# Designed miniproteins, single chains, continued (4), part 32

Each design is a single chain, and the fold is of that chain. pLDDT is the mean over its residues in the fold that is shown.

## One batch from the design tools (miniprotein)

Design m13091
Fold by ESMFold2-Fast:
Structure m13091 (fold): chain A 59 residues (1-59)
Amino acid sequence: TKELQEKLEELKKQIGDLEREAGQTYLDGSGSDEVLKTKGKEIDEKAAQAKKAAEEAAK
């Protein structure tokens, strides 16, 4: 369970970093819509993994 908590902390940090990068890319107007869509999917995937890890840790 401690390993799951560490993975949750790491996933939260990665999600925050990805959100910041996506926001900066959007504001700078650099990058294609495809890049923003890909980053959005990565954030969603990590959020889903974090949710599953939280449910596992709650058991």
Scores: mean pLDDT 73

Design m13092
Fold by ESMFold2-Fast:
Structure m13092 (fold): chain A 80 residues (1-80)
Amino acid sequence: SELDERLAELRALARDPSLSPRERQILETVVGLAETLRAAGRDDEALEVLDTALANRDSPVPEREALLRELAVRVGRLLE
């Protein structure tokens, strides 16, 4: 599935040994958010989270952290 392919892409990126610990933590947290949405049956929203992270993969760390906070809030609201 497209969701499985996107999860595999982000997991592969998170395993890159050139990443800082902070960059790895951001990617791992994004994967965790998408897995939480999948477990709740929200596959389309899981894809949006992963695609948003991939589109911003080359953004400065502070921008990626701000985006992650926004995604986490959105996921929390969807699961209420």
Scores: mean pLDDT 86

Design m13093
Fold by ESMFold2-Fast:
Structure m13093 (fold): chain A 75 residues (1-75)
Amino acid sequence: EPAKIGAEWGKRVGGGDGASSAGTGAYLGMVQAFKPEAGERGGLAGTIAGNFQGGVDSGGEKAAYWGSEAGARAA
């Protein structure tokens, strides 16, 4: 799942700069979700969850913001 990969990378990078690790997780998850094969089958929703989780673990507001932005568009 793209979101899990993004979240895992965000957590692995975490250890010093929470905001930086959250941004990395968000970026990687977004890249994965934009793959045509994964995106339409829920990769986007999974990426949102992964980015949000990475932000929570790192205290990153960036991942939460991206998740809320995408959620608003989906609604």
Scores: mean pLDDT 48

Design m13094
Fold by ESMFold2-Fast:
Structure m13094 (fold): chain A 82 residues (1-82)
Amino acid sequence: SLEKTLERALEILTDPKASELDKGAGLLAVSVVAVVAIKSGDPELLERLAEMLEEAAKKASGEEKEYLEALAEELRRAVEAL
């Protein structure tokens, strides 16, 4: 599921032992999940994914935190546009 894919990607992004390459792959996976979710038009899915991104952002730092917060806002706006 998209939720399980996002969960695994966020585990990598919030892991202090993850390599820069692993974090890059995680960010790509998060981006793909967000695009697919927006295209699905499923408001419950979008809201759940936004919550997961917001929670993960609290554990992240720097550019990763900013990116996750921006994506969460984008998913919430997608819900409002439905």
Scores: mean pLDDT 84

Design m13095
Fold by ESMFold2-Fast:
Structure m13095 (fold): chain A 91 residues (1-91)
Amino acid sequence: LAEEVARLALEGLLAREAGDEARAAELAEETLRRLAELRERAAAAGISDEELERRLLAAFAEPALQRLVELGKMSPAEAEELLAAVRAELA
């Protein structure tokens, strides 16, 4: 469910950028609820907070970059470079 949390967080950021404060607040609240559920499940599975954070960042980076390319705010080449940088940082 890390992908779901990442997508909700991305949609919240995009709503905020668009000036839709009500939508951004709604998505932020849902993101926090889903993140709390994910943290509970991770703890039960023996996954550390650090490992969960790395997985969430990795799950967030690729969809976020893909969405920016779709919106014309970033080239596919720039997205590939940033994704490679994120993966290197997490290694």
Scores: mean pLDDT 75

Design m13096
Fold by ESMFold2-Fast:
Structure m13096 (fold): chain A 119 residues (1-119)
Amino acid sequence: MKTIKETISSLGEKFVQSLTEAQKLGADPELISRTQKSLDKLVEAAFKSDDVLEQMKTFQLLQMGVQAADEIAAMLKKARASEDAQEKAALYEEVAHKLERLGDTFEARTKEILATNNA
């Protein structure tokens, strides 16, 4: 039976695969790198906590992250297929904003976990 920590790690791996696909589809490599670094710190912080409820919150956040990464991949595929320059620009801009929000969300959660462990 997988532990919650093993499940968190497995979701992190799925998220990295989705980020790799997004990068292949033309997402900004710097935003991809920042989001991946934020994910790595989140997973590390989650492993320092033995609180099952805090681990479950991290699990739910990673599930939402995987869904967002799938949406990003779909937007990038649509952008690549589109012949409308305005639609392409709007889709790439939305992808950039979604990647920034994912990174910010993971960093905020990491800080919350670390603050709880140091309080």
Scores: mean pLDDT 80

Design m13097
Fold by ESMFold2-Fast:
Structure m13097 (fold): chain A 66 residues (1-66)
Amino acid sequence: SMAAQLARQQTINRIMNEALNRKDWSVEERKEYIREEGRKAGLPESVINALQENLETEVAREEKRK
């Protein structure tokens, strides 16, 4: 249902916002946070991997702008 899809997207957004905002954590710590919270939320491994890849991409963009 659309409601279930929205709830899943809200969960993903919460996890990603936390990971992206914890700039005091290492990239590895933020990726581990995504894995742990994603698994607790019942996200498929493919989705968790995509979120970790998105984090790496955002970090690389920030570093390249320095």
Scores: mean pLDDT 83

Design m13098
Fold by ESMFold2-Fast:
Structure m13098 (fold): chain A 91 residues (1-91)
Amino acid sequence: MSDDQLLQQGQNYIDQMVNYSQQNNIDNSNIYSSQVISISQQLSVDSVEQLYNYAVSRRNQSYQQYPNNQILHRQMDGMVASIYSIGKKKK
């Protein structure tokens, strides 16, 4: 799979994570969160930065659209921090 295809898959998994969290399906939301982290480890440095920017944008949208969903906010903050850490380790 190309780096671009992995990036698109990661972005799709972020969207699925948010969708399942809003359905109160936390187990499936956590599965997709784990898949985002797995993809982040496989991406190039440039693609990890793009995935990070997408995750930050989606997190900020979630704060505005779902202000009372604290579980989603914690999931998004944790995922963003994990993607950042993975990108930093790739140098």
Scores: mean pLDDT 85

Design m13099
Fold by ESMFold2-Fast:
Structure m13099 (fold): chain A 68 residues (1-68)
Amino acid sequence: MRLGVAYAGNSDEEGVELALKLAEELGASGLGMTKAEDVDAARALAERGAAAGLDRAYLIYKGEVTEV
């Protein structure tokens, strides 16, 4: 499974930690991560990733994890 994560409003360390935990819990074989300027940019990146053939895409904003 190819997992995409876009994150905003978190420290880089927090965003990476949450994304890696999510990838482990879902058994992802590949993880793509992108930092965004804000929540709307992060959502747009996650939606674009899903449209581009990621199996699952998630938004992480201020510690909140949401599937898009």
Scores: mean pLDDT 80

Design m13100
Fold by ESMFold2-Fast:
Structure m13100 (fold): chain A 70 residues (1-70)
Amino acid sequence: SASEVERKLKEAEELFRKMQEETDKEKQLELAHQLYGLISEAARLAPDDEEVRKKVNELVQKVEDLLAQA
């Protein structure tokens, strides 16, 4: 449902916030793994939703950029 997709995307955004605050690289990678799980589920629940696709792609890019700052 749309409510499930919204919940998963909000949880992913909160995980990204935690990643930004995390100083332990291993814990940051664990948070990234959890985030990717949530956005993968959101994408599967709404495969034809352009707005969901854009939010998923934006979160992936933000995670990749943050992890590249090593």
Scores: mean pLDDT 83

Design m13101
Fold by ESMFold2-Fast:
Structure m13101 (fold): chain A 109 residues (1-109)
Amino acid sequence: SEGLKKALESLGDALEAVEKGDIEEALKHLDEAKKHVLDDKSLSDDDKKAALEHLDKAKEALEKGDLLSAVRHIREAAMTLLKASEDKESILLGIGVILKAIGLELDLS
């Protein structure tokens, strides 16, 4: 779905901002991801709740300077959205976001 795709794109942008040390930009992209999750018509209420909970925890971690925790929660949100994805473009985008998060987790550890 379009909202799901845009949420995954915003998570990718958030990870790139974290890698660059731009915390303000990362928080902006997480807020964009939350909006797209809320606006999506194909996600179940349970999947929306799970994704939003991880996005809120990622934002809290960024505000505290815990980059590793933030990236882990972004990965968990992406995994929740990938599980709900049925179209090839959203699946490939979700896989890409998860791989970027894993790479950044390794760099931060």
Scores: mean pLDDT 90

Design m13102
Fold by ESMFold2-Fast:
Structure m13102 (fold): chain A 95 residues (1-95)
Amino acid sequence: MAEEAIRYFEEGNELMAMSIVLDAIRQGNLEEAEEALRYMASQGHIRARVELGKLYASQGNKEKARKIYEDSLKDAKSRGNDSFVDYIEELLKKL
């Protein structure tokens, strides 16, 4: 649930927070997943931002997804995370 994922994130357990969010998406709890992802992304968690973009893309909101991916790509490049840059570029190609 969103509150549980956010609590783990606030405790510094980002892996558990992401695990809970991804499980919520698999179960179809998309509104709770979006709430948690929006919070985590607002705190600078780049993976959560990308997952939020993927969620919007899955809902047909390609313009929101594109903006999120472009912002995430800029952030990933500034951090030197080449593997994540490649991943985001692949997601942009699939929009």
Scores: mean pLDDT 85

Design m13103
Fold by ESMFold2-Fast:
Structure m13103 (fold): chain A 88 residues (1-88)
Amino acid sequence: STEEKLLARLEELSSKLPEEEKEELRKLYETSSFEELLEKIEELAEQYKKAVEAGKEEEAERLKRKIAYLMLLLRPEAERREEEERAR
């Protein structure tokens, strides 16, 4: 499915992120609300768009990997919230 392909791509991108940056993002995940993490993803996505428009390919790839990692961290909570909404 398209979702499975997207998940595989997010996992691939996430795996390329340095462990130091993963640790920093995990600490952010542990100390931030779901809403604050969504805002962080939006901020990183805006930075990604600007990097792409400026031709900064290495910066864009780094930002894309950070976004992928945060999206994977948030996936269980997002799925839980979707299930609760459907159960109503």
Scores: mean pLDDT 80

Design m13104
Fold by ESMFold2-Fast:
Structure m13104 (fold): chain A 63 residues (1-63)
Amino acid sequence: AKKVTIKLKEGTGAITSNGEIIPGGETIEGYLVEERSDGFLVVKRTDTGELIVIGKSAAEISE
């Protein structure tokens, strides 16, 4: 999987696989696991190994 850095846009957010909310403005480092057809990205965090679901429109991605 590609290692990516994701910047969450202000006023948006992400949700973890455990239902926790990550607020907008945060930067997440992880591996891009899946791009879903419903417009969501699934990313595995490098620090925790936790899966995060992020709306494509809410994310600025760099590799």
Scores: mean pLDDT 75

Design m13105
Fold by ESMFold2-Fast:
Structure m13105 (fold): chain A 87 residues (1-87)
Amino acid sequence: MEERRLQSLWDAVKELARRAAELGVKEVTITVSENVDQKTLDELKKLFEKHGIKLNVVPGDKAKSREELLSETIRQLAEKIREALRK
């Protein structure tokens, strides 16, 4: 169950990153726990770099798990897409 949920979250991140790039979004900021899953964070950085988006990582108490990290990333991407659509 967890693996399927993580895959769905990854698919959502990939689709939203593609849409954000098409809308001219150049940077996204996420707040992550010091105990964040570094592998997932590195995969996110590579994904955003592929789309020409700078991923800014800020220390905090959010995104402690892989699911939380992907969910926070989706939330921030959706916010940037909403802002871009208001132009």
Scores: mean pLDDT 78

Design m13106
Fold by ESMFold2-Fast:
Structure m13106 (fold): chain A 100 residues (1-100)
Amino acid sequence: SSNADPMWGIKVLVYNAVQQLSRISDPDRRRQILNTTKNTLNQMSQRYQKQNPDISKLSQRSGKLLGDYYRMWMDDVFDPSVSNEINKIMGMPPYTRRSP
């Protein structure tokens, strides 16, 4: 049997969390989304630790980056490096300026 692509699973989790965190203004709801997503990523990291250490590391890194992304919104400080790293995990191009 073909296992589900764990890379795709991480991308979907990160994408959904970013979309919700960007859309929801309620701080309690934002924190719930962050904590739920980080818990799922931690479970994936544990699940893949023995089978695919690169996926395990990516899952842990994704959780950290979501925490950094959450803090950007809470502190009203935009860090394009955090946004670019999250976009890379989602398989999106890095944040580019409107004009080259």
Scores: mean pLDDT 75

Design m13107
Fold by ESMFold2-Fast:
Structure m13107 (fold): chain A 61 residues (1-61)
Amino acid sequence: MSREEIAELIRRLAAERGMTLDDAALEELVDYVLRERLDEEQIRRLLSGLLAKHGPHIRAA
C-alpha cells in the first residue's frame, strides 16, 4: 500500500468513527503505519484505541 493509499484509508476510517485528524496527526499516523507495516485491520484497531484514549479530536503533539 502506498503512502497516499494509507492516508486515504486512515481518513476514511477516522471519519467512520467520528474522529477529526489535523494534517500533522495524519502524517504521523501514516509514518507509523508504514514503519510498523500495519494492514487495514490493524489500522482499524489503532484508530479505535486512539479514540478510546484521546477522544475524537486527534492532534499532533
Scores: mean pLDDT 79

Design m13108
Fold by ESMFold2-Fast:
Structure m13108 (fold): chain A 71 residues (1-71)
Amino acid sequence: SPEDEAFSFVNETIARMQEVLEETGDLSRVEEVAREARKKLREKGFPDDIIEQAESMLDQVLRQVRRRLEA
């Protein structure tokens, strides 16, 4: 289903964001991964509600990363 495909892609993207954070410690690199993923999600032509849910998940991870780096 489009939902399963979108969330599979998001989970794989979150894993990559975590790997980049671990390897570089650089928030800007993690933000680049998320930005590229958001662009690809919109280009894939998923329904708007699915895109919003996927983008929300990516945004939540970015907020968690920013909080950890600010502490």
Scores: mean pLDDT 83

Design m13109
Fold by ESMFold2-Fast:
Structure m13109 (fold): chain A 89 residues (1-89)
Amino acid sequence: SMEEEEKRRLEEAEKEIEERLQEMGEKYSWLFSDKAIEAVLERAKKVLQHDMEEVLEIARNSENLFEFSSNLMRLIKQSDDPALRALLG
């Protein structure tokens, strides 16, 4: 069904984000704590549910966790979606 296909795409996107954030964190493990990586991942997963393509593009084009987090925050701030802006606190 279409619902199963959309769920599979979301799961694949979440896995891609997890793998890229882990790669970024391991490369700079002395700079980023596991808790910091986990917090960024949780935020990314929430934004992914609203704008999958933009989050994936940010993940693919970010070289490190700091750049990824900064670009993700910019995406949230520029969004007209109140649910996304609520993620800023």
Scores: mean pLDDT 76

Design m13110
Fold by ESMFold2-Fast:
Structure m13110 (fold): chain A 98 residues (1-98)
Amino acid sequence: SAQALLDRLEAALAALLAAPDDPAAQAAARRAVEEGLAYLREKGYDELVEQIERELARAKELGLEAAGLLGALAALLAVLRHELGLPRPALDLDAAQA
């Protein structure tokens, strides 16, 4: 379900924030991002999927894969919350732009 995917994306984000250099946290984040991107493709967000994939590839080239995964998880969470009709968490959005 979309809610189960949202829960997995939130869990992966929390784990990666707590331990960005942990290979297990990074692997879980990659899996969650792959699931989120597949969901977005199914919903017709093809251009956004391509943008996230390019940004992740660039972050990896720069040795900033953990930062790239955090950005991808944040973007996926924002879109998934919108798709589920959930209210935008103003504090989370303002924090992401700070």
Scores: mean pLDDT 81

Design m13111
Fold by ESMFold2-Fast:
Structure m13111 (fold): chain A 69 residues (1-69)
Amino acid sequence: SAAERRKKAEEYAQQAIEAARKGDADLAVAHLLKAYSIDPKVGEEGRRQAIEAAREAGNEEAAEALERL
């Protein structure tokens, strides 16, 4: 069950990274908050990766929204 929870948190984090890359700030934040609620360490790593993905894609508004979490 602990492994299943971590996997679910990682799935949400991955969806947040994809949303951030596409410039969907609201969706990225929503998925990251779900990851944080399940596993704060996975949420924090996902936030870092989502910010990087947003910036690489030129989606600065999404990166700034994620930084304000």
Scores: mean pLDDT 88

Design m13112
Fold by ESMFold2-Fast:
Structure m13112 (fold): chain A 70 residues (1-70)
Amino acid sequence: SAAERYAEEAVRHLEAGDVEGAVQALRKALEAAGRSDLIESVTAAVRELMEAGRRDDAIALVRQVVEQAL
């Protein structure tokens, strides 16, 4: 699905350290899944984890959101 493809794109951006690319892809994934209610909280959490150098935790969060919301 489009949501799954955008979520995969978000993980790739996080692996590359591209926080803004990841946030844009994650926003599109949540919109495609009908979960626009989660955009602000999830993107804020991903940004905070990446700023703290916790990349693996940011990726794990995206994977959990995919499992539960997509």
Scores: mean pLDDT 85

Design m13113
Fold by ESMFold2-Fast:
Structure m13113 (fold): chain A 67 residues (1-67)
Amino acid sequence: SMEEIIAAAQEVMEAAKAGDLARARRAVDRLVELGAISEAEGQEILRAVKAGDLERVERLLTRAITR
């Protein structure tokens, strides 16, 4: 559902801000399971999280939510 997608996207952003890659990975896996993003897009988000690039994380998540 859209509510689950938004919740998972918020979890990715919170994990990214905390620098918690393991938490971010779980939330990204959830977005892939919900069909909001592809596995490739998930890997791109995780690379941005690892780099501490919060602006890129936000842009990628916004694209996923808004189509």
Scores: mean pLDDT 86

Design m13114
Fold by ESMFold2-Fast:
Structure m13114 (fold): chain A 87 residues (1-87)
Amino acid sequence: MEELEKLSPEDIERRNQLAREIAGALLKAVQSIAEWLRKQAEEMEKNGIELSERQKALIEQVERDAEKYKPFAEEGLAAIRAATAAS
């Protein structure tokens, strides 16, 4: 199992590439969620609905996390694009 993975470098490379692709997709999903939450907040305010402090804090936290992970998402996507172009 672990020994088999050590013995098959091509399998390890494929698994690492898949893991990077999944990580990149998850980081992009966080960015999309942050954008969606901001749009929902704007729509609520437009309809005269005041956001609670908890709701504001949650949106700000998700936006902060999206910004924090943005460079890693971009690096991951760039690595995937480079690997795909080399194929």
Scores: mean pLDDT 69

Design m13115
Fold by ESMFold2-Fast:
Structure m13115 (fold): chain A 78 residues (1-78)
Amino acid sequence: LTPERLANLQRLEELLKKRYEENPLPPRPLSPEEQALIAELRQAIADQDYDRALELVLRYAARVAGVPMAEVRRILAE
């Protein structure tokens, strides 16, 4: 990871943490789609495909935290 990408990831983490604190989701079992995303994420990490792992984390975070993908991409873009 470059320092720039690391800084962007930290900003995304702070945004997601803030959104979770403002609008915590009630505990519930994972949907089949969420289970599939987690399985793909674990496989991507095992394969050392960190670009794919990052994409999957972003999709999951956007879905769970209700953050629009456009906003997520804006934070991670240049």
Scores: mean pLDDT 66

Design m13116
Fold by ESMFold2-Fast:
Structure m13116 (fold): chain A 74 residues (1-74)
Amino acid sequence: GLFTDSVGVTTTYNAYMDLKADIELLLKELGVDLPVGDVMDVALEIIKKQGKRLQDLSGEERRKLAEEAIKKLM
């Protein structure tokens, strides 16, 4: 293509959508009826306090972040 997709916005957006998907799956697996938006807000606050970037998380770290966020709202 004429443009590079290596924009930090695109990488961050993909990481955000992956986290959202992991949250939705965990909520379904746990049978918990929490607003995904509230869980996302908690997850983003956790990662910010840890000084990490969402796009730097492995799949395992992202799933653990989703689980911790859900647990804080339970």
Scores: mean pLDDT 75

Design m13117
Fold by ESMFold2-Fast:
Structure m13117 (fold): chain A 60 residues (1-60)
Amino acid sequence: GAATLNEILSKIDEILSSTSDIDLAKQKIQELLKEKLDKLTDEQINLIVTYVLSKLMSLG
C-alpha cells in the first residue's frame, strides 16, 4: 500500500544520505526491496526502481 511505498522511499533516502559508498547503498536498497516486494504492486515497484536510478545517477 501507499504506507509501505512511503516507508521504502524514506529508507532509501536514509541509506543514500548515510553513506557515500554507492555499492554499499545498492546492497542495502536491494535487501530492503527483497523484504517488501510481496507488499508492493508492479506500479509501485516501477516507481521505486525509477526513484533509485534517478538518485544513483545524480550521485555517480
Scores: mean pLDDT 74

Design m13118
Fold by ESMFold2-Fast:
Structure m13118 (fold): chain A 89 residues (1-89)
Amino acid sequence: MKFATVEVRRDGEVVAAAQAEIEGDRARVSLWTREEARGRGLALRVARELAERARNEFGAKRLEIEVGSDNERAIRVAEEAGIEPVLVE
C-alpha cells in the first residue's frame, strides 16, 4: 500500500488536501477543503493533481472516492477530476 498527498496552503495553513491510498491498480481517494475556502475551485485543483500523481507515479488505473449520494458538489468535483464517485448513504 502506498499513499500520495496533495495540499494547498494559504498563510501557512492547509486549506485543501487530497490523499490517495494506492493498492495495485486501484486508488481510494479522500478529499478535504476548509469550509471558508469552499467555492474557490481548490477541491477540484487538489483532486486533479492527486489523480495525475496516482496515475502517472503509482500506476493507478481505477480511482474511487466515497461521497454522500446527496453531496452533488462532491460528486461533480470527483467526476471533473476523473475520479469515480462511489455513492454512500
Scores: mean pLDDT 79

Design m13119
Fold by ESMFold2-Fast:
Structure m13119 (fold): chain A 57 residues (1-57)
Amino acid sequence: GAAERFIEAVRAGDDEAAERAIAAIAVQDPELAKQIATAYNAGDLERAIELAREFEA
């Protein structure tokens, strides 16, 4: 799913793939996607991954 792609992109250091995954999450959960993007842009990768896991939970 989109959250799994985001987590893999973060682990790979692939910013473009991470941004595409956030956009895919935003289609179904725009508020969670904003939180993920905020954490990711702040460099809080642990928090961004935690939030992405909530989408797939």
Scores: mean pLDDT 85

Design m13120
Fold by ESMFold2-Fast:
Structure m13120 (fold): chain A 64 residues (1-64)
Amino acid sequence: KVEELEKKLKLSEEVFDENIQRYKDAAAQADAATRAEYQALIDFVNERKKSLIEKLKKEIEKAK
């Protein structure tokens, strides 16, 4: 079960990184106002990533 959670952790990290890259790509193609909103989303996703990684680490600890 801990192996399954570690797999989820790695997949989540990859998904977050891909989403951040997509937002960056979209921001590059967007108007200045929309670009600012994408920057705010990137910041939010980064904070969310940290929070979720910590939560998954706690789940892994609990599964031990």
Scores: mean pLDDT 80

Design m13121
Fold by ESMFold2-Fast:
Structure m13121 (fold): chain A 103 residues (1-103)
Amino acid sequence: ADAKLQQAKDLIAQGQQLLAQAQALIKQGLQAYREGDLDKGIELFNQGSRLGDQGEALGTQAAKLAEAVGDKKLAAQSRKLAVQSGSTSGLSRMGASSLKIEK
């Protein structure tokens, strides 16, 4: 029980870091677009999408572990992380697609 709780907390911390990195990559991708570097913008958005997908997977796994130990608050936090990470991945993927049309 305690080991699963600690694992869930570690996964949340990792997922939050990946979400922050994905958000930074989206900002960098937008800056590359503003500078006229479409290839760099596409690469940065693709990287943000991958990190967002990883954050979603970690949030989903943390939610299952938190639910298994009956920690409803941690499970809710983990699900919120998964949703935010998935949304960030989706927005980043849309950015890459938009730049490919302009290329």
Scores: mean pLDDT 89

Design m13122
Fold by ESMFold2-Fast:
Structure m13122 (fold): chain A 70 residues (1-70)
Amino acid sequence: SPAEELLREGKERVDEIVRSSKSEEEFHANFGLLLDELSRRTADLPPDVRRAVMMALSRYGFRLLDERQR
C-alpha cells in the first residue's frame, strides 16, 4: 500500500539522518524537515491512515534519538 511504502521510505530516511547528523540539534532540524515533507505527501490519504503513518515515524525517530542520548 502507499502507506506501507511511505513508512518504509520514511524509516530509511530517518536512519540516514541519524547516521549523517553531527549533533542532536542537527538531527532535530533534519528530522523536522522530513516530517514536514511526509506530512504534505500524506495529505491525500485517509485521516486515520495518515495519523498512523506520521505517528509511527515520530515514534521511530524519537526512539533513535533516545538511544543516542544514552
Scores: mean pLDDT 81

Design m13123
Fold by ESMFold2-Fast:
Structure m13123 (fold): chain A 60 residues (1-60)
Amino acid sequence: PRTLTFTVEIEAENEEEARAKAEQYAQDLADSIPGARVVSVEVEKIGPTKYRATITVEVA
C-alpha cells in the first residue's frame, strides 16, 4: 500500500465548520480514487476565517 497526502485551504467561520468541510473533502477525495481510504484529517487555523486541511489517504 501507498500513502498520498493532500493539502487544501478551507474558508470557514470557525474550527467546527472547517473540520466538517475537511471531512467532506477527504471522503470525496477517497471516493474518487479506486481502493483508497481516509487515514487522517488534520485541520490547522492559518487565518481569521481560513484553515489548512492535511488529508492522508492509503491506496491499495
Scores: mean pLDDT 83

Design m13124
Fold by ESMFold2-Fast:
Structure m13124 (fold): chain A 96 residues (1-96)
Amino acid sequence: MEEKKKKEEEQEEKKKKIAQKYADAVAKKFNLKPEEKKKVEEEFLKKIDELTKELGPNAPEMLELAMKGEAAMRAGDEATAQAYAAKIKELLEENK
């Protein structure tokens, strides 16, 4: 029982961390005000919950990898971006 509760708390922490990183990236790209950044964070957190229901418990990790891939693409590192895309595909296949 205690292990299940810890797992749920860890998933919530990961979701919040992913949403914060995404909101930070969007705020930097579009020069958003703190109030707008908070709205982006909240909306993305809702999307993470939807994706977790559709793609299974690995969805938050897949989103983190997607954000890292996007950051690599913005830096011009296509090889690193492709590596993250391949990792996402592996996580999708594990859910089958």
Scores: mean pLDDT 73

Design m13125
Fold by ESMFold2-Fast:
Parts: C-alpha cells; sequence; structure tokens
Structure m13125 (fold): chain A 90 residues (1-90)
C-alpha cells in the first residue's frame, strides 16, 4: 500500500526488463517500452495505482494481440511485486 516512488520505479524497470528479455516481436517490445516510460513518470509522482490502471488500459486499447499479451505479462509482474511490497509495509 505504501511504497516509495524510487521502489515503484525499480519494480516497473525490473518487470519491463523481464518481459522484454522474453519478447522478440518489435511492436510488442515498443508497446512495453512506451508503457513503462509512462508508468515510471506516474510512479515518480507517487501515483502507483495510476501506473497499474494505465497498464490495464493499454492492454484493453491494444489492437495487436502480441503487444496486448506482452503488456498483460508486464502488468502481472509489476502487480505481483507491488502486492509483495505492500505485505512488507505492515
Amino acid sequence: KDISPERAVKMIEESAAEVLAATKDQTARAAVERSAKGNIELARQGDVKGALDHIYESVLNSKDATAAQALLEYGMRFSGLNYQAAQEEK
């Protein structure tokens, strides 16, 4: 629930890097990179929930199935890290 902007940025970078390492499709890679850049800006402003919502919106608005799948995998990884971080902030 309460993670620092610095930690949120690191989690976004790690989640995007893992998906990009597994993604060969150039359109999907570009979509993940663009999403991650926007999410990093939101996280720097303290809007971690907005970053998560933006990923979900990007998946729904994607016209490319491969890009949508890569964005969903990125979102799931970031969501998992965010949930784990929230458990540490008891």
Scores: mean pLDDT 77

